# Designed miniproteins, single chains, continued (3): the designs that were tried, part 66

Each design is a single chain, and the fold is of that chain. pLDDT is the mean over its residues in the fold that is shown.

## One batch from the design tools (miniprotein)

Design m10267
Fold by ESMFold2-Fast:
Structure m10267 (fold): chain A 71 residues (1-71)
Amino acid sequence: MSELEKEVEKKLEETREKLRAARSREEVQRIASETARELHELLVDDPETLDKAFARLERVLSEVERERAAE
């Protein structure tokens, strides 16, 4: 795994923790938007890895949303 892929994985895990701690849907959306921007900046010259990272972010969002909806 490249250094860049490790950085993406780390950022996605940090985002997952933030999403779990979020208290509102608006906060979830803000965290997601911030992470998407950070991923774009990190992967400015790697569109293939960026596309993959966005797909993974969408999956993380879906998982956390499902966990929160199970109240």
Scores: mean pLDDT 79

Design m10268
Fold by ESMFold2-Fast:
Structure m10268 (fold): chain A 97 residues (1-97)
Amino acid sequence: MSKEELEAEINLAVAELTIAVALVTGGVTEKDVKLAVEQIEKAREAVEKAESVSEEVVNEAEAVLKLAEEAYKKDGELAKPVVEAARELLELAKEKK
């Protein structure tokens, strides 16, 4: 695994945890949204720099998108930036496969 792919997996795992904890604790706040977007953007930068990414990175990106969509169902427009960032990352990860 490349350093870039590992960095992508770490940032995706942290984004997944951020969104999951927010959902369990009553819904996303503006701070949770900002933090999750920053984590997803770091993962995106790592994926872009990587020569290729594994199915594991694609699967993690899909997991983050599913959690972002659940946040959007619960909290609406507040969670929209997380959904947009997660969709863009998943598309890029699929292209890098």
Scores: mean pLDDT 85

Design m10269
Fold by ESMFold2-Fast:
Structure m10269 (fold): chain A 75 residues (1-75)
Amino acid sequence: AVPDQTVWQFYLTRCIGCHSASGGKGPGAKVEAPSIESLAKEPASFLRAYILDPKKYKNTAMPSFKEQLEALAAK
């Protein structure tokens, strides 16, 4: 499991450029990404699968964070 503090740091470092808190396009996004508030309503299992392989869900704008999440969970 990833601790809440680590999840928040991951969001600030990796997600905030594309995902705004409440809506709209982040400054690093090529397309409008779902808000964090909208994503928080999704099942954790779906969010995890999506973050590990966005291309499986036809999303080419979002990079895979599989290696980073595996590194954080490897202990």
Scores: mean pLDDT 59

Design m10270
Fold by ESMFold2-Fast:
Structure m10270 (fold): chain A 79 residues (1-79)
Amino acid sequence: MENRKKFLKEIEKYRDEIFKMLIASQMDEEGLKKFLEFSVYLAKAIEKASKVTDPEEFQKIIDEALKRLKEVSKEILSK
């Protein structure tokens, strides 16, 4: 539970970027598909993070999720 809240706070820092991705993804099917795939990935990452007890492993999951967020954002926004 505590880890889930920490994960959400980190993702919330990128709320504007996520919103821009959502708006841009509505312009084409390929962008929408990439956004949906990322949403599934993010849900699984949150679930995985909620189950780890090691702080280093938890930070690794956050770092990978943020890296993927930036990669998907770049792909959707650049077209």
Scores: mean pLDDT 76

Design m10271
Fold by ESMFold2-Fast:
Structure m10271 (fold): chain A 78 residues (1-78)
Amino acid sequence: SMREEVERDLKETEEYFKERAEEALKVDPSSEKLAKAGEKAIEEGRRYLEEGDLIMAEASAGMALIAASVMDLAVKSL
């Protein structure tokens, strides 16, 4: 179901984001803003999932994934 897919996406994105944020913050203090933005997106995604707003939950997961990807790129560009 869409709910199971969104729940999985959010969980996988949270795990990926946490790993990227931990790595980025060790080498690039400027990643702090992206880390905070991604944390907020994950929190909002969980809230939307609890409310049954699957579209907004998926969008929030996408925002966290973008934050994680940008942090990963920044680290690799150092």
Scores: mean pLDDT 86

Design m10272
Fold by ESMFold2-Fast:
Structure m10272 (fold): chain A 105 residues (1-105)
Amino acid sequence: SDILDRGIDLLRQRLRQDPNDARSLATLGGIYYVQGNRDQSISTIDRALSIDPNNEHAITVRNYVDNDDVVSVRRTSLRGAGGIAVQMGDYDLARQLFREARRIQ
């Protein structure tokens, strides 16, 4: 979706500024999983966990990926991207990402 692609672009921008942001790496990994790229997802999430093994967001995303819980991965990744949008001052994108996450049941 257009909103998800905007989220990816935001996460890539964040990671150019801070390549060791474990939350952004885990969120990007979750989006890769939703897109069907399992190998890139696992590699990206495992990098997040190598940087911060206690990162609750990265642990949560990894557990959902391991259980093939695509719905929870998508919801959690949209919320993660929304949080990064807030940190980067993109409040309009943050609102849209959180709204999309709320639609997932």
Scores: mean pLDDT 89

Design m10273
Fold by ESMFold2-Fast:
Structure m10273 (fold): chain A 107 residues (1-107)
Amino acid sequence: ETADLLLKGLLKVAEKFGLEEIKKKVEEMLEERKDAEEVEEILLELFEKIGEEKLKELIENGDPLEQLAALSVLIVAIRTGKLKLSKEEMEKLRELTNKLIDELKKK
């Protein structure tokens, strides 16, 4: 359920930024129901191609699926050490992600 919503969000984000190769990979994953490790690779690739500033803009201005995708990308970038945020920014991302996932899961 949550993985399907995340993949739909990733598809929208890849399309919005013209990332055709990533878009095709996400479409294949939606069809094939791939594992979490393959999703993590897509999240890292999106971070490298889109960058922190544009992902933060998606969190503020995107729809709920785009927000979920952008938050997931930033969290993976933080976890892998590719992005460093203040303690306050980390706390805000964690709270927003949990709230958004809970809201989307109920729909």
Scores: mean pLDDT 76

Design m10274
Fold by ESMFold2-Fast:
Structure m10274 (fold): chain A 64 residues (1-64)
Amino acid sequence: ADDLIARGQALIARGQELIREGRQQLSQATTLQEIQRAIGTILRGMGLVVEGELLVRKGLELAS
């Protein structure tokens, strides 16, 4: 339960970092391939945030 919440919070933090990195990449992108790569980084970060949120929710359910 508590370990799921901690792991979920770590994934949310990592995902937020990747979203920030991807947004930075996108702002500097000058080609279609660079734009697609930056979007891929953002999508990966968003996936980690969702996974982390689900782990936190499951941890809270198990604690309840």
Scores: mean pLDDT 88

Design m10275
Fold by ESMFold2-Fast:
Structure m10275 (fold): chain A 101 residues (1-101)
Amino acid sequence: GITEQLQKLLEQAKQTDDPQVLTQNLQKVTELVKQSEDKESLELALEIVEVAVEKHPDNVELLQAALEVLMAVLEKSEDHELILRAIGLALRVIGLLLDAS
């Protein structure tokens, strides 16, 4: 299912340091999030964003892809805790994008 695909993408994100691979990974996460209603899937998407951003906090393309994941999570989530986590992470990513510009 979608959750299993996101778990594999999280494992891949933890094992790679390639910003292009991480950016492609985040793009796949966005597409899976758009098709999911599961809290577990949304939590996995947030963890993938955290891993990718921590590895490459100055890569503009990766940060833009991360922001797209966060926007998709915010559109799908009705969970207060997930919404607050996604907002906090989005503000961090926006701050990093401004510093990289």
Scores: mean pLDDT 89

Design m10276
Fold by ESMFold2-Fast:
Structure m10276 (fold): chain A 85 residues (1-85)
Amino acid sequence: GSLVEWLRRRLGALEKAIETLKEFVKNKDKLTEQEKRLYINTAKAVIDLATRLAELARKMGHDELAERAVSLQEEATKILEELEK
């Protein structure tokens, strides 16, 4: 497949990961300290990957995919902030 198809698949996987994290955040009062640490680390990994995908997409001239990656980075950052409360 093309790099564009790879980027779209990676962004789709991050979107699913973010939706899963949002469900855990809704139930954050039921999380153990170990689960909170796991989800914090997962959110940080999503932020890092989304940042890298945005940079790659911009370098390749795929502004739509770069903007999508930035939106995912912002959503993951909000999840991280909520988990660190």
Scores: mean pLDDT 87

Design m10277
Fold by ESMFold2-Fast:
Structure m10277 (fold): chain A 94 residues (1-94)
Amino acid sequence: MESKEKQEKVKKLMRESVPEGLELSEKYSAEELAEKGEEILKKNPFTDEALKEIAVYFNAALYLVLKNKEPYGETPNILELKKLIEEEEEKRKK
């Protein structure tokens, strides 16, 4: 039964990050957001707080891509980050 709770939690986290992502998407370009995300990855790639911030930047970049209707290019690590976040939540939920 944990799977339903995980899906709801992921949905809630995505929803909570949407406002911040949208705000950043209005202030910065997709390229700038990607660069900021890479800087965080280089500085602290394995901290939970850094992963959360990176998720916000990637969400903002995705919204800009969708808004511009550009071809969905290779966005490295987005799907992997989502899987890693789910795995970490699973380990912590215990």
Scores: mean pLDDT 58

Design m10278
Fold by ESMFold2-Fast:
Structure m10278 (fold): chain A 81 residues (1-81)
Amino acid sequence: MSERVKKVLELMVEKGKIPTPLEIAEELNISLSTATKTLEEALKALEEAGLNLSELFRANALEDYEKVKKMVTEAMKKLGL
């Protein structure tokens, strides 16, 4: 896993939400296009770890910060992070 993908996952846990490409670009000091690609790679890694992306998107939309943190943290543990 790339260090950028790991940082995006850590940012999801820290904030309890899915960061926007703009937030990722500002936090990691990278281009908006690279931030968008890194977010897509992070979401794919979570899905491959068995995370239900529809449930994650629902929790994010409802601003259920604790559920987002828990789901991403559990998926990261399965990824060895």
Scores: mean pLDDT 87

Design m10279
Fold by ESMFold2-Fast:
Structure m10279 (fold): chain A 72 residues (1-72)
Amino acid sequence: SAAFRALLERIVEVFDEEMELRGTWSEESKAAISPEAIEQLENMELFKQAVASLPPDASRAELLAKFEELKG
């Protein structure tokens, strides 16, 4: 639905704004954070790619399948 897509786009936007505010993050700083936090950042990037790869009318099931495909 359009509401679901708007929500996903907002989630991506909020994540990008948060990462921009953390603009001092270095590779050393990333190495110092928990492996779980690093995995969440990597998963969010893959999720962004899944959203961008699918048409706006794609179903939730199609989005999840694309995310799993990209995750490997």
Scores: mean pLDDT 70

Design m10280
Fold by ESMFold2-Fast:
Structure m10280 (fold): chain A 93 residues (1-93)
Amino acid sequence: SAKEEAQKAANEAVEALKKLGLDDLAETVKNLVETYIKQGKYDEAIFLAQEVLEAIEKNKDLPKKEAERKLAQSITAAAIRSIGRTLEKEGKV
């Protein structure tokens, strides 16, 4: 189901961030994707989780401190985009 796919993607993204030692970012992403899932916004949860995983892959070969900075920037941008997608669908943009 879409809910199961969203939960799986969310768990993969959160665990990937935790494995990198980015616990604060992992908690922020977890809270946002869980909020989307509770609201039935499975597409938005999947979108954010995929953007996080893509950001991790894109920055995997960078030095740790630079990777952390770029990941924080990319994840923040992805979160803003996911919120924008939600607001557009709700007619609030």
Scores: mean pLDDT 81

Design m10281
Fold by ESMFold2-Fast:
Structure m10281 (fold): chain A 65 residues (1-65)
Amino acid sequence: MVNEIVEEFKPEADEAYEKGAGRETVKELLRKALEAAKKAGAELTDEEIAALEKIIETGTASVVD
């Protein structure tokens, strides 16, 4: 199935931006999500990591084609 970590991170990132948080705060949320996933035994692919990084680079929870 698609990566549940991406689905979890998107709403958190979007909520942070809505509350006035900057990209740096969203980047910290990504780091926490990745760390939690690794501790839970989830293995992330390069594509999944790239999708999460795109969310930060774009400055929203949207993903490009």
Scores: mean pLDDT 63

Design m10282
Fold by ESMFold2-Fast:
Structure m10282 (fold): chain A 90 residues (1-90)
Amino acid sequence: SEEKKKKEQEEILKEALKAAEKVIYYVEEGDLDAAIDLTRKAIEWLKKQPEAPKELIELFEEALRAAEEGDAEKAIEIAEEARKLAKELL
């Protein structure tokens, strides 16, 4: 049903928002390993969700690459874009 799809998308967006905020937090605290692990898990979970926006997945993948390269500033910038997109879609 349309109500079920909307509820599933809202839960996906809420989890993505929470993940983006935690990624920003860990990067700002200097825990890049925690940020990488969390981002990787978020991407794996989102890819299994039929209602997950592709643009959100792509932003998390870009944030993961920046974090893996040690570019903390870029990782925060992209995670902030993911946070903003998730909020706008809610």
Scores: mean pLDDT 86

Design m10283
Fold by ESMFold2-Fast:
Structure m10283 (fold): chain A 76 residues (1-76)
Amino acid sequence: SLIEEARKLYERAKQALDAGDTETARRYALKAVSLLAQAGEIERAIEVAQEMKQLLSAAGDTQGVADLTGMIEHLR
């Protein structure tokens, strides 16, 4: 399911952040949010996007923050 794929990607994004791989974390985070939105889980997509935005911000990923901000604005 899209929801199960999103959960798996969310976990991989967090693992990538723990490993210092912010580029990989950004890619997995964006895919996870997209899959939740495609599944119609809009509120959950926004929650995950907000959490990943905070984590990527802490990691210094300005591009990831910008991308997730855009997704949150589009979903509202």
Scores: mean pLDDT 88

Design m10284
Fold by ESMFold2-Fast:
Structure m10284 (fold): chain A 63 residues (1-63)
Amino acid sequence: MRDAGDSLRSLAPIIESGEVSPDDPSVLVVTTKDGLKYYIDLRTGEIVKVIDLVTGEVLLDLR
C-alpha cells in the first residue's frame, strides 16, 4: 500500500476508535467494533500488527 488512507478506508465502516500509538508516533492504532486492534504504519499505509481483543491472540505481526 502507498499510504495510510487505503488501510483506513477498508476499516472505516467498523472503526470504533483510532489514535497514534504512544510508543511509536509513526503507527496508528485502530480498534474495530468486532474486537480487533490494527496497527497501521503511517509512512507506508501497511497494517503491521493485528490483535484479537476477544482472545488476546496476535493474528499478524510484521515488525
Scores: mean pLDDT 71

Design m10285
Fold by ESMFold2-Fast:
Structure m10285 (fold): chain A 80 residues (1-80)
Amino acid sequence: KALDLLKEAIEAFNKGDYEKALELFKKAFEEAEKEGKSVKDVLLEAGLNEDVAEKIAKVYKEKGPEEAAKELIELAKKSS
């Protein structure tokens, strides 16, 4: 499920495995769409703040899942 993939992606990111995190975030966003959930909703369910969830959902709509995953990883790196 999308939320499970997103949690795995966050865990991979926290371990410094950015390639694995990117692939899992991308899969999580694609799975959210298949489940009829918005990317924003699944990010909020995973405990991300509203500003980040809105920004990533916008990137997903405009540029797709890979660019959304890249942007999320970049934002998370800047917050560390």
Scores: mean pLDDT 82

Design m10286
Fold by ESMFold2-Fast:
Parts: structure tokens; sequence; C-alpha cells
Structure m10286 (fold): chain A 78 residues (1-78)
């Protein structure tokens, strides 16, 4: 169901600022693990977006993938 996927993506994006704040308080090795995990999730959601036939689902998944990568980069900088 495309609608459920869109809502899930939006809910995840809304939680990313809190996760970023948490991750930046971790030791450097754990910050790297957190960033790597976000990059893996980003790649997975981009792949799901490419396979989606629903335009709204595709847009939501690509936006989620982009935001996960962005937050991963911000954590890795610390």
Amino acid sequence: DAEKTVKYAEDLIAKLPEFKAYALGLPRDLQEVAADGLYEMSDEYFEKGKKSKDPKEKEALFKLGEKLREVGDEIREG
C-alpha cells in the first residue's frame, strides 16, 4: 500500500533530527557506525523508490533516501 509507505517515510524523516542529536553525543567510532547505517538505509530506500510504480510513493522514498544520506553526512563530519 503506497499510502502506508508514504506515511512511514514521513514519520522516519520527522525522527531524523532527534536521531542526529543523539548520534552526535556518541563516541567517534559509534558516530561512524550510525552514519554507515543511515547510508545503508538510504541506498535501500533509493532502490525501493526506483522499483515503485506509484508517483507519491516514489517521491516519498527518494526524499527519505536523500534525507538519510544528508543526516549521515552531518554525523560523519563530527
Scores: mean pLDDT 86

Design m10287
Fold by ESMFold2-Fast:
Structure m10287 (fold): chain A 74 residues (1-74)
Amino acid sequence: SPLGQLELMLKRLEEEVKENPEDEELKELYERFKEAYKKALETGTREDLEEAMREAMFAEAHMVLQRIKDLIDK
């Protein structure tokens, strides 16, 4: 289900925040996704599910960019 996929993404992001406690931007993106996910759980609307997916994509993009940056800086 879409909510099940969002839940899995949220759990993966929570672990990434734990592994990167100094990444304040990731923490903020995680909190935004978590709030969007809660709203999607509450309403079940397509609009709120799509909003939660957008917030998840922003967090994923940040992680990819940080990984690339760390690789280049080595």
Scores: mean pLDDT 83

Design m10288
Fold by ESMFold2-Fast:
Structure m10288 (fold): chain A 61 residues (1-61)
Amino acid sequence: MVKVKLLADATLTGKEERELKAGDVVDISEDFEVYIRDDGTKVIQDYTNLNTIEAPAFEIV
């Protein structure tokens, strides 16, 4: 399990959409990919949990 600390407000998407706040810590699987969209948004794709986190800034703990 990998922990992601959000440094800015973010959106979690999957089966439902949720808003996350700066300082939140989210658990993701080890089967993840990070990429940057054309608008500068960083995206964490969790392939095991089928969740996506869109955030301007985050840290892996």
Scores: mean pLDDT 79

Design m10289
Fold by ESMFold2-Fast:
Structure m10289 (fold): chain A 64 residues (1-64)
Amino acid sequence: SRVDDLIRAIDLLKTWLLTLPQEDAEEVFERVKKRLDKISQTLSPEDQQRVRKKVEEAGKEIRS
């Protein structure tokens, strides 16, 4: 499904970003987060919440 694909993409992005210097990872993550917010607006409210939760979890791991 579209939401499952987005969640998987977020997980893959997170995994890659964790291999980068923290400053670079945070910069890329903030840019992608803005795009994900726009894309998630096409989803149901429940699926938007799932994406938002995944983004928050990824952000915490990137920032430690």
Scores: mean pLDDT 82

Design m10290
Fold by ESMFold2-Fast:
Structure m10290 (fold): chain A 60 residues (1-60)
Amino acid sequence: MVTLEQARAAAEAVAEAHGLPPPTDEQIERIRDWLNTADLAAANVPAQIRALVRGEPLPA
């Protein structure tokens, strides 16, 4: 299971890499929930995390 701490670390790393503001706790919770249900081996995980941080639909 992915923890809130792991989701926060992933979200913060993606935000830093793309020059985005730090993610909110609500965005981190959405990312955690997605990571616990999605295939974590998917190649587009960073793009999906970025979309969730922005409140955008998940990329194809």
Scores: mean pLDDT 67

Design m10291
Fold by ESMFold2-Fast:
Structure m10291 (fold): chain A 84 residues (1-84)
Amino acid sequence: GEKEEVKKEIKERIEELKKELEELEADPDADPLLIKVLKRAIKELEELLEKLEAGEITPEEARFELEVIEGLVDIARALAKRFG
């Protein structure tokens, strides 16, 4: 299964973002906007995982939404580096 593969990708991305968030929350100079975006991305990915498990979305739709969320995080990281 493709559903199992996409679930694994989402779970791995959640864990990576949680680790990044913990590192940023420990840094007094961290961009507060980046912290907010990471918290939102984690929640959106957790919701995405639940929708996929419930059969409310297809694996293809879940993969697309994962890519959109990852893109938004990348934009936030770029802004934090450029304007920090």
Scores: mean pLDDT 86

Design m10292
Fold by ESMFold2-Fast:
Structure m10292 (fold): chain A 88 residues (1-88)
Amino acid sequence: SLSQELLARLAEVQKQADEQGLSPLARRILVNRALLDHIAETRPELADEVEALRKRLKQIEEMLARGDPRVGSEIDDLGNKLLELLEG
């Protein structure tokens, strides 16, 4: 199960996305950034994995900025990997 700290962080991110009127894809990018930051803070042994996933997230942000239709599938793949790391 997700920690109370992570759930609070995700709730804050969702509120910020609502207040800014972000698209569903932009919201998902913010959520995945928050998950990645949580993994980086709680699992220092995964530093190299986290760095690789940060680079992937940056590429997805650039894809969204240029209107690349693959953004949805790329963010799904990243999200699944982050959930796997969170659940152990």
Scores: mean pLDDT 84

Design m10293
Fold by ESMFold2-Fast:
Structure m10293 (fold): chain A 62 residues (1-62)
Amino acid sequence: SERERQFAEARELLARRLPRANEGALDQLAGEAVDATEDPRNADLTVEDAVDRIVAAFRSLV
C-alpha cells in the first residue's frame, strides 16, 4: 500500500539520520512522519519534509 511504502521510506531516512536511535523509536518517528503527510492541513508535505522536521526537533533535544 501507499502507506506501507511511505513508512518504509521514512524509516530508512530516519535510520540514516538518527543512527543512535533504537528500532522502537525509529518505528514511532516513521509513523509520525507518515501521519503528518496524511494530515489534510499538510497537503503538500512530502515524507522527506516530514522526516526533516522530526530530525530537527530531535536534534534540538540532544
Scores: mean pLDDT 80

Design m10294
Fold by ESMFold2-Fast:
Structure m10294 (fold): chain A 69 residues (1-69)
Amino acid sequence: MLEDLALLLTYATFRAISTEKVRKGLDEVIDKIKTVNQLIDATLEFLKKEADKGDQKAAKNYEKLKKLL
């Protein structure tokens, strides 16, 4: 997504001019963001599978979550 691209560009720029301690801190933040993105993807996949089975509540929650992202 555009936010991921902006984060990557910010990280690359900061790594070029920052101390090793700051770079390690950024690596930790990126790892946490990756974990959150994986959880979001897993939730979307689960809701889509339940919606495909005919669960209207799952379909509504899937559309709502996609709109928030």
Scores: mean pLDDT 68

Design m10295
Fold by ESMFold2-Fast:
Parts: structure tokens; sequence; C-alpha cells
Structure m10295 (fold): chain A 92 residues (1-92)
């Protein structure tokens, strides 16, 4: 089950990346470095990322043979994380 191990690894890394993005968003808000509109956009992306990760984790637990479906959720989470990083680059 090396493919399942790789998907789990990607999921852990995606979760860690979202955690770092949440910390950066908190710092931006605390120091008034971003507009309310920019913060709201980041919040939407972070919420979507958390939702996709939670769904992928649930599917790994309940339907672990659906590797293609799990991978699709992880790929979408990775896309959302990349978009959040681009938004942060424009603020910083």
Amino acid sequence: MSRRQELRRRLILAGAELGLLRMTRWILKKHNLASPEQLAELDRLLEEGDRLIAEAEARLATDPDDLAGIEALIREAERVIREAKERLRKIL
C-alpha cells in the first residue's frame, strides 16, 4: 500500500502548510497589514482547504481503496493552498 502511504504523506504536508498559512493570516490581521477584504478572501481559501483535507482523511478511513477519489481531493487541497500563497504574496 505504498500509494496510500504517499497520499497520507501529502495529506500531512497539506495540513502543515494550511497551519502555517493560518498563522501568517493571524499575524497580518494583528498588525493591520491586510485589508478586511484580503483577510476574508484568505479565510475562504483556508476554510475550503480544511474542508478538503477533512474529506480526504474521512475517505482514507472509510473507503481506503478509492485512491483516485482521495488523490483528487488532495490535489484540490494543494491547489487551494497554492492560491492562498499567491494571495499572501500580493499582500506582502
Scores: mean pLDDT 87

Design m10296
Fold by ESMFold2-Fast:
Structure m10296 (fold): chain A 74 residues (1-74)
Amino acid sequence: MTLSLEQLTEGVAALLEHFKADPSTPAEEVALAEELYEALKAGASMEELRELMRKYPEDVVLRVAHRMTELADA
């Protein structure tokens, strides 16, 4: 992963704000983003973050990861 943990944390925080502004966002996507944010704030490793993401459906993980990358990079 090319993103720093700091950039990833900022990306997840921005994504959560976006999700709060759109109540139609699927609960699974919100839950994944919230768990990722809490794990990042707790100092979780990239391996721990990957294990957390494995608990969710592939489509949900890919959509959340794609939005986080867009928000963190540009």
Scores: mean pLDDT 74

Design m10297
Fold by ESMFold2-Fast:
Structure m10297 (fold): chain A 83 residues (1-83)
Amino acid sequence: DKEIQAAVVEIVAAIGRNLLDKGDYEGAAQAFEYAADLAESMGTPLAKEASEHFRKAAELARQGDVEGAKEHIDKALELLNKI
C-alpha cells in the first residue's frame, strides 16, 4: 500500500527534522537518506523526485544548513502527499 509507505517516509522525515532542530546534523542526514531510500522504493515518479529532495536535505544537514535542509524536506513531503 503506497499510502502506508508514504506515511512511513513522513515519520522518518519527522524524526530527521527533530534531530536537525537538536543540532544532530549527522543523525538528521542519516534519517533523510533512509527517507530517500524508502521513497525511491515506492517506484513512482513523484516518489523519485521526493527521494532526490531528501538526499539534498541530507547533504545540507551535514553542512549545517538547517533552513536549506528544511526547505527540501518540505518539497519532498509536498510531492509525497500527491501520491
Scores: mean pLDDT 87

Design m10298
Fold by ESMFold2-Fast:
Structure m10298 (fold): chain A 77 residues (1-77)
Amino acid sequence: MAATEQELRERAAALKAQAEEAIKNDDVVGAVKLIQELIALGREAKALGLLPVSREIFQTAYDLGLQLGKKQLAKQR
């Protein structure tokens, strides 16, 4: 039961780990793509009525976007 919810959580965790690695490696293009995939996954969770999972995924995407933005600002000197 809630197999779709479990699958979405597992996919979100994998995408988060990959995005964090991309940010660490200065792979801006890869990080943006992974954040967009998280946003798409969050929209899918919302469409399925899984609001808590959707909120968690959107929060993760937002936090990753902030991390990427901070790193880009540090490089602009």
Scores: mean pLDDT 81

Design m10299
Fold by ESMFold2-Fast:
Structure m10299 (fold): chain A 58 residues (1-58)
Amino acid sequence: MEEEKEKAKEFYAKMAEDLGLFDVAQKIRDTDDLEEARKIFNEAVEELYQKEKERAAA
């Protein structure tokens, strides 16, 4: 249970690091709530997606 939660958090933190989002990865590791970690990661990915769309539109 706790082990699965830690693995899931670390998965999201590593994904954020792979995207260059080290601050986001740190926030994910600092949270005790898996749903909060998922929300932090999803919001960061959405922000990256929006930035890429803006660059493509230019």
Scores: mean pLDDT 77

Design m10300
Fold by ESMFold2-Fast:
Structure m10300 (fold): chain A 96 residues (1-96)
Amino acid sequence: QQQLMDRIKEILEKPELTEEDIEEIRELMEQLDEISQRAVAVEAAVIAAEKGLPEEDLEKLEEIIRETLGEEEAELFRALATGDVEKLVELAKELA
């Protein structure tokens, strides 16, 4: 699991993401257990926020997370990646 997670992080830290990079992330995510998938989703959101990842790449990563973990995790990823504090508060209230 750790080697797969480290590879996803390495790809995300590249200056730009290619279609091949996005597809590799998808394949690696499918090989992870649910706990590791959730950890990677959070790390990916932080990296995306720090880098100011383009909207096109954010949409592709959000779709991968939706496909692997579902809609709620995809919404959380989007809110974290964009720094949407109001949406994070809303999601936290829904979980409470």
Scores: mean pLDDT 77

Design m10301
Fold by ESMFold2-Fast:
Structure m10301 (fold): chain A 99 residues (1-99)
Amino acid sequence: SDLTDDDFARAREILAAHHGEAGLELLAEFERLYKDLGVKSLKYAVLKTPESREELKQAYLTASKLAHELSLLLQPYDPELAAKFLTFAEQMESEASLL
């Protein structure tokens, strides 16, 4: 399941209220990588090069790490939203293991 615009808006509200600029920057970095995952996935699907595979693998691992960190920050305030980020982190780690 994809993270929705509503999920990102809710995460931003919580992070602004409880974690300040550091939390918001972490979310902004994750949102940037989340959008880039589609681009890197398409690039690998078309090119099938070792370089494009490694780029996609590293993108999955980095997205997993950031989603896991966000899940921990969100858990005290919105455990359902935190679980979505954790599920995404686990999915990305799984995808990376297949490359």
Scores: mean pLDDT 88

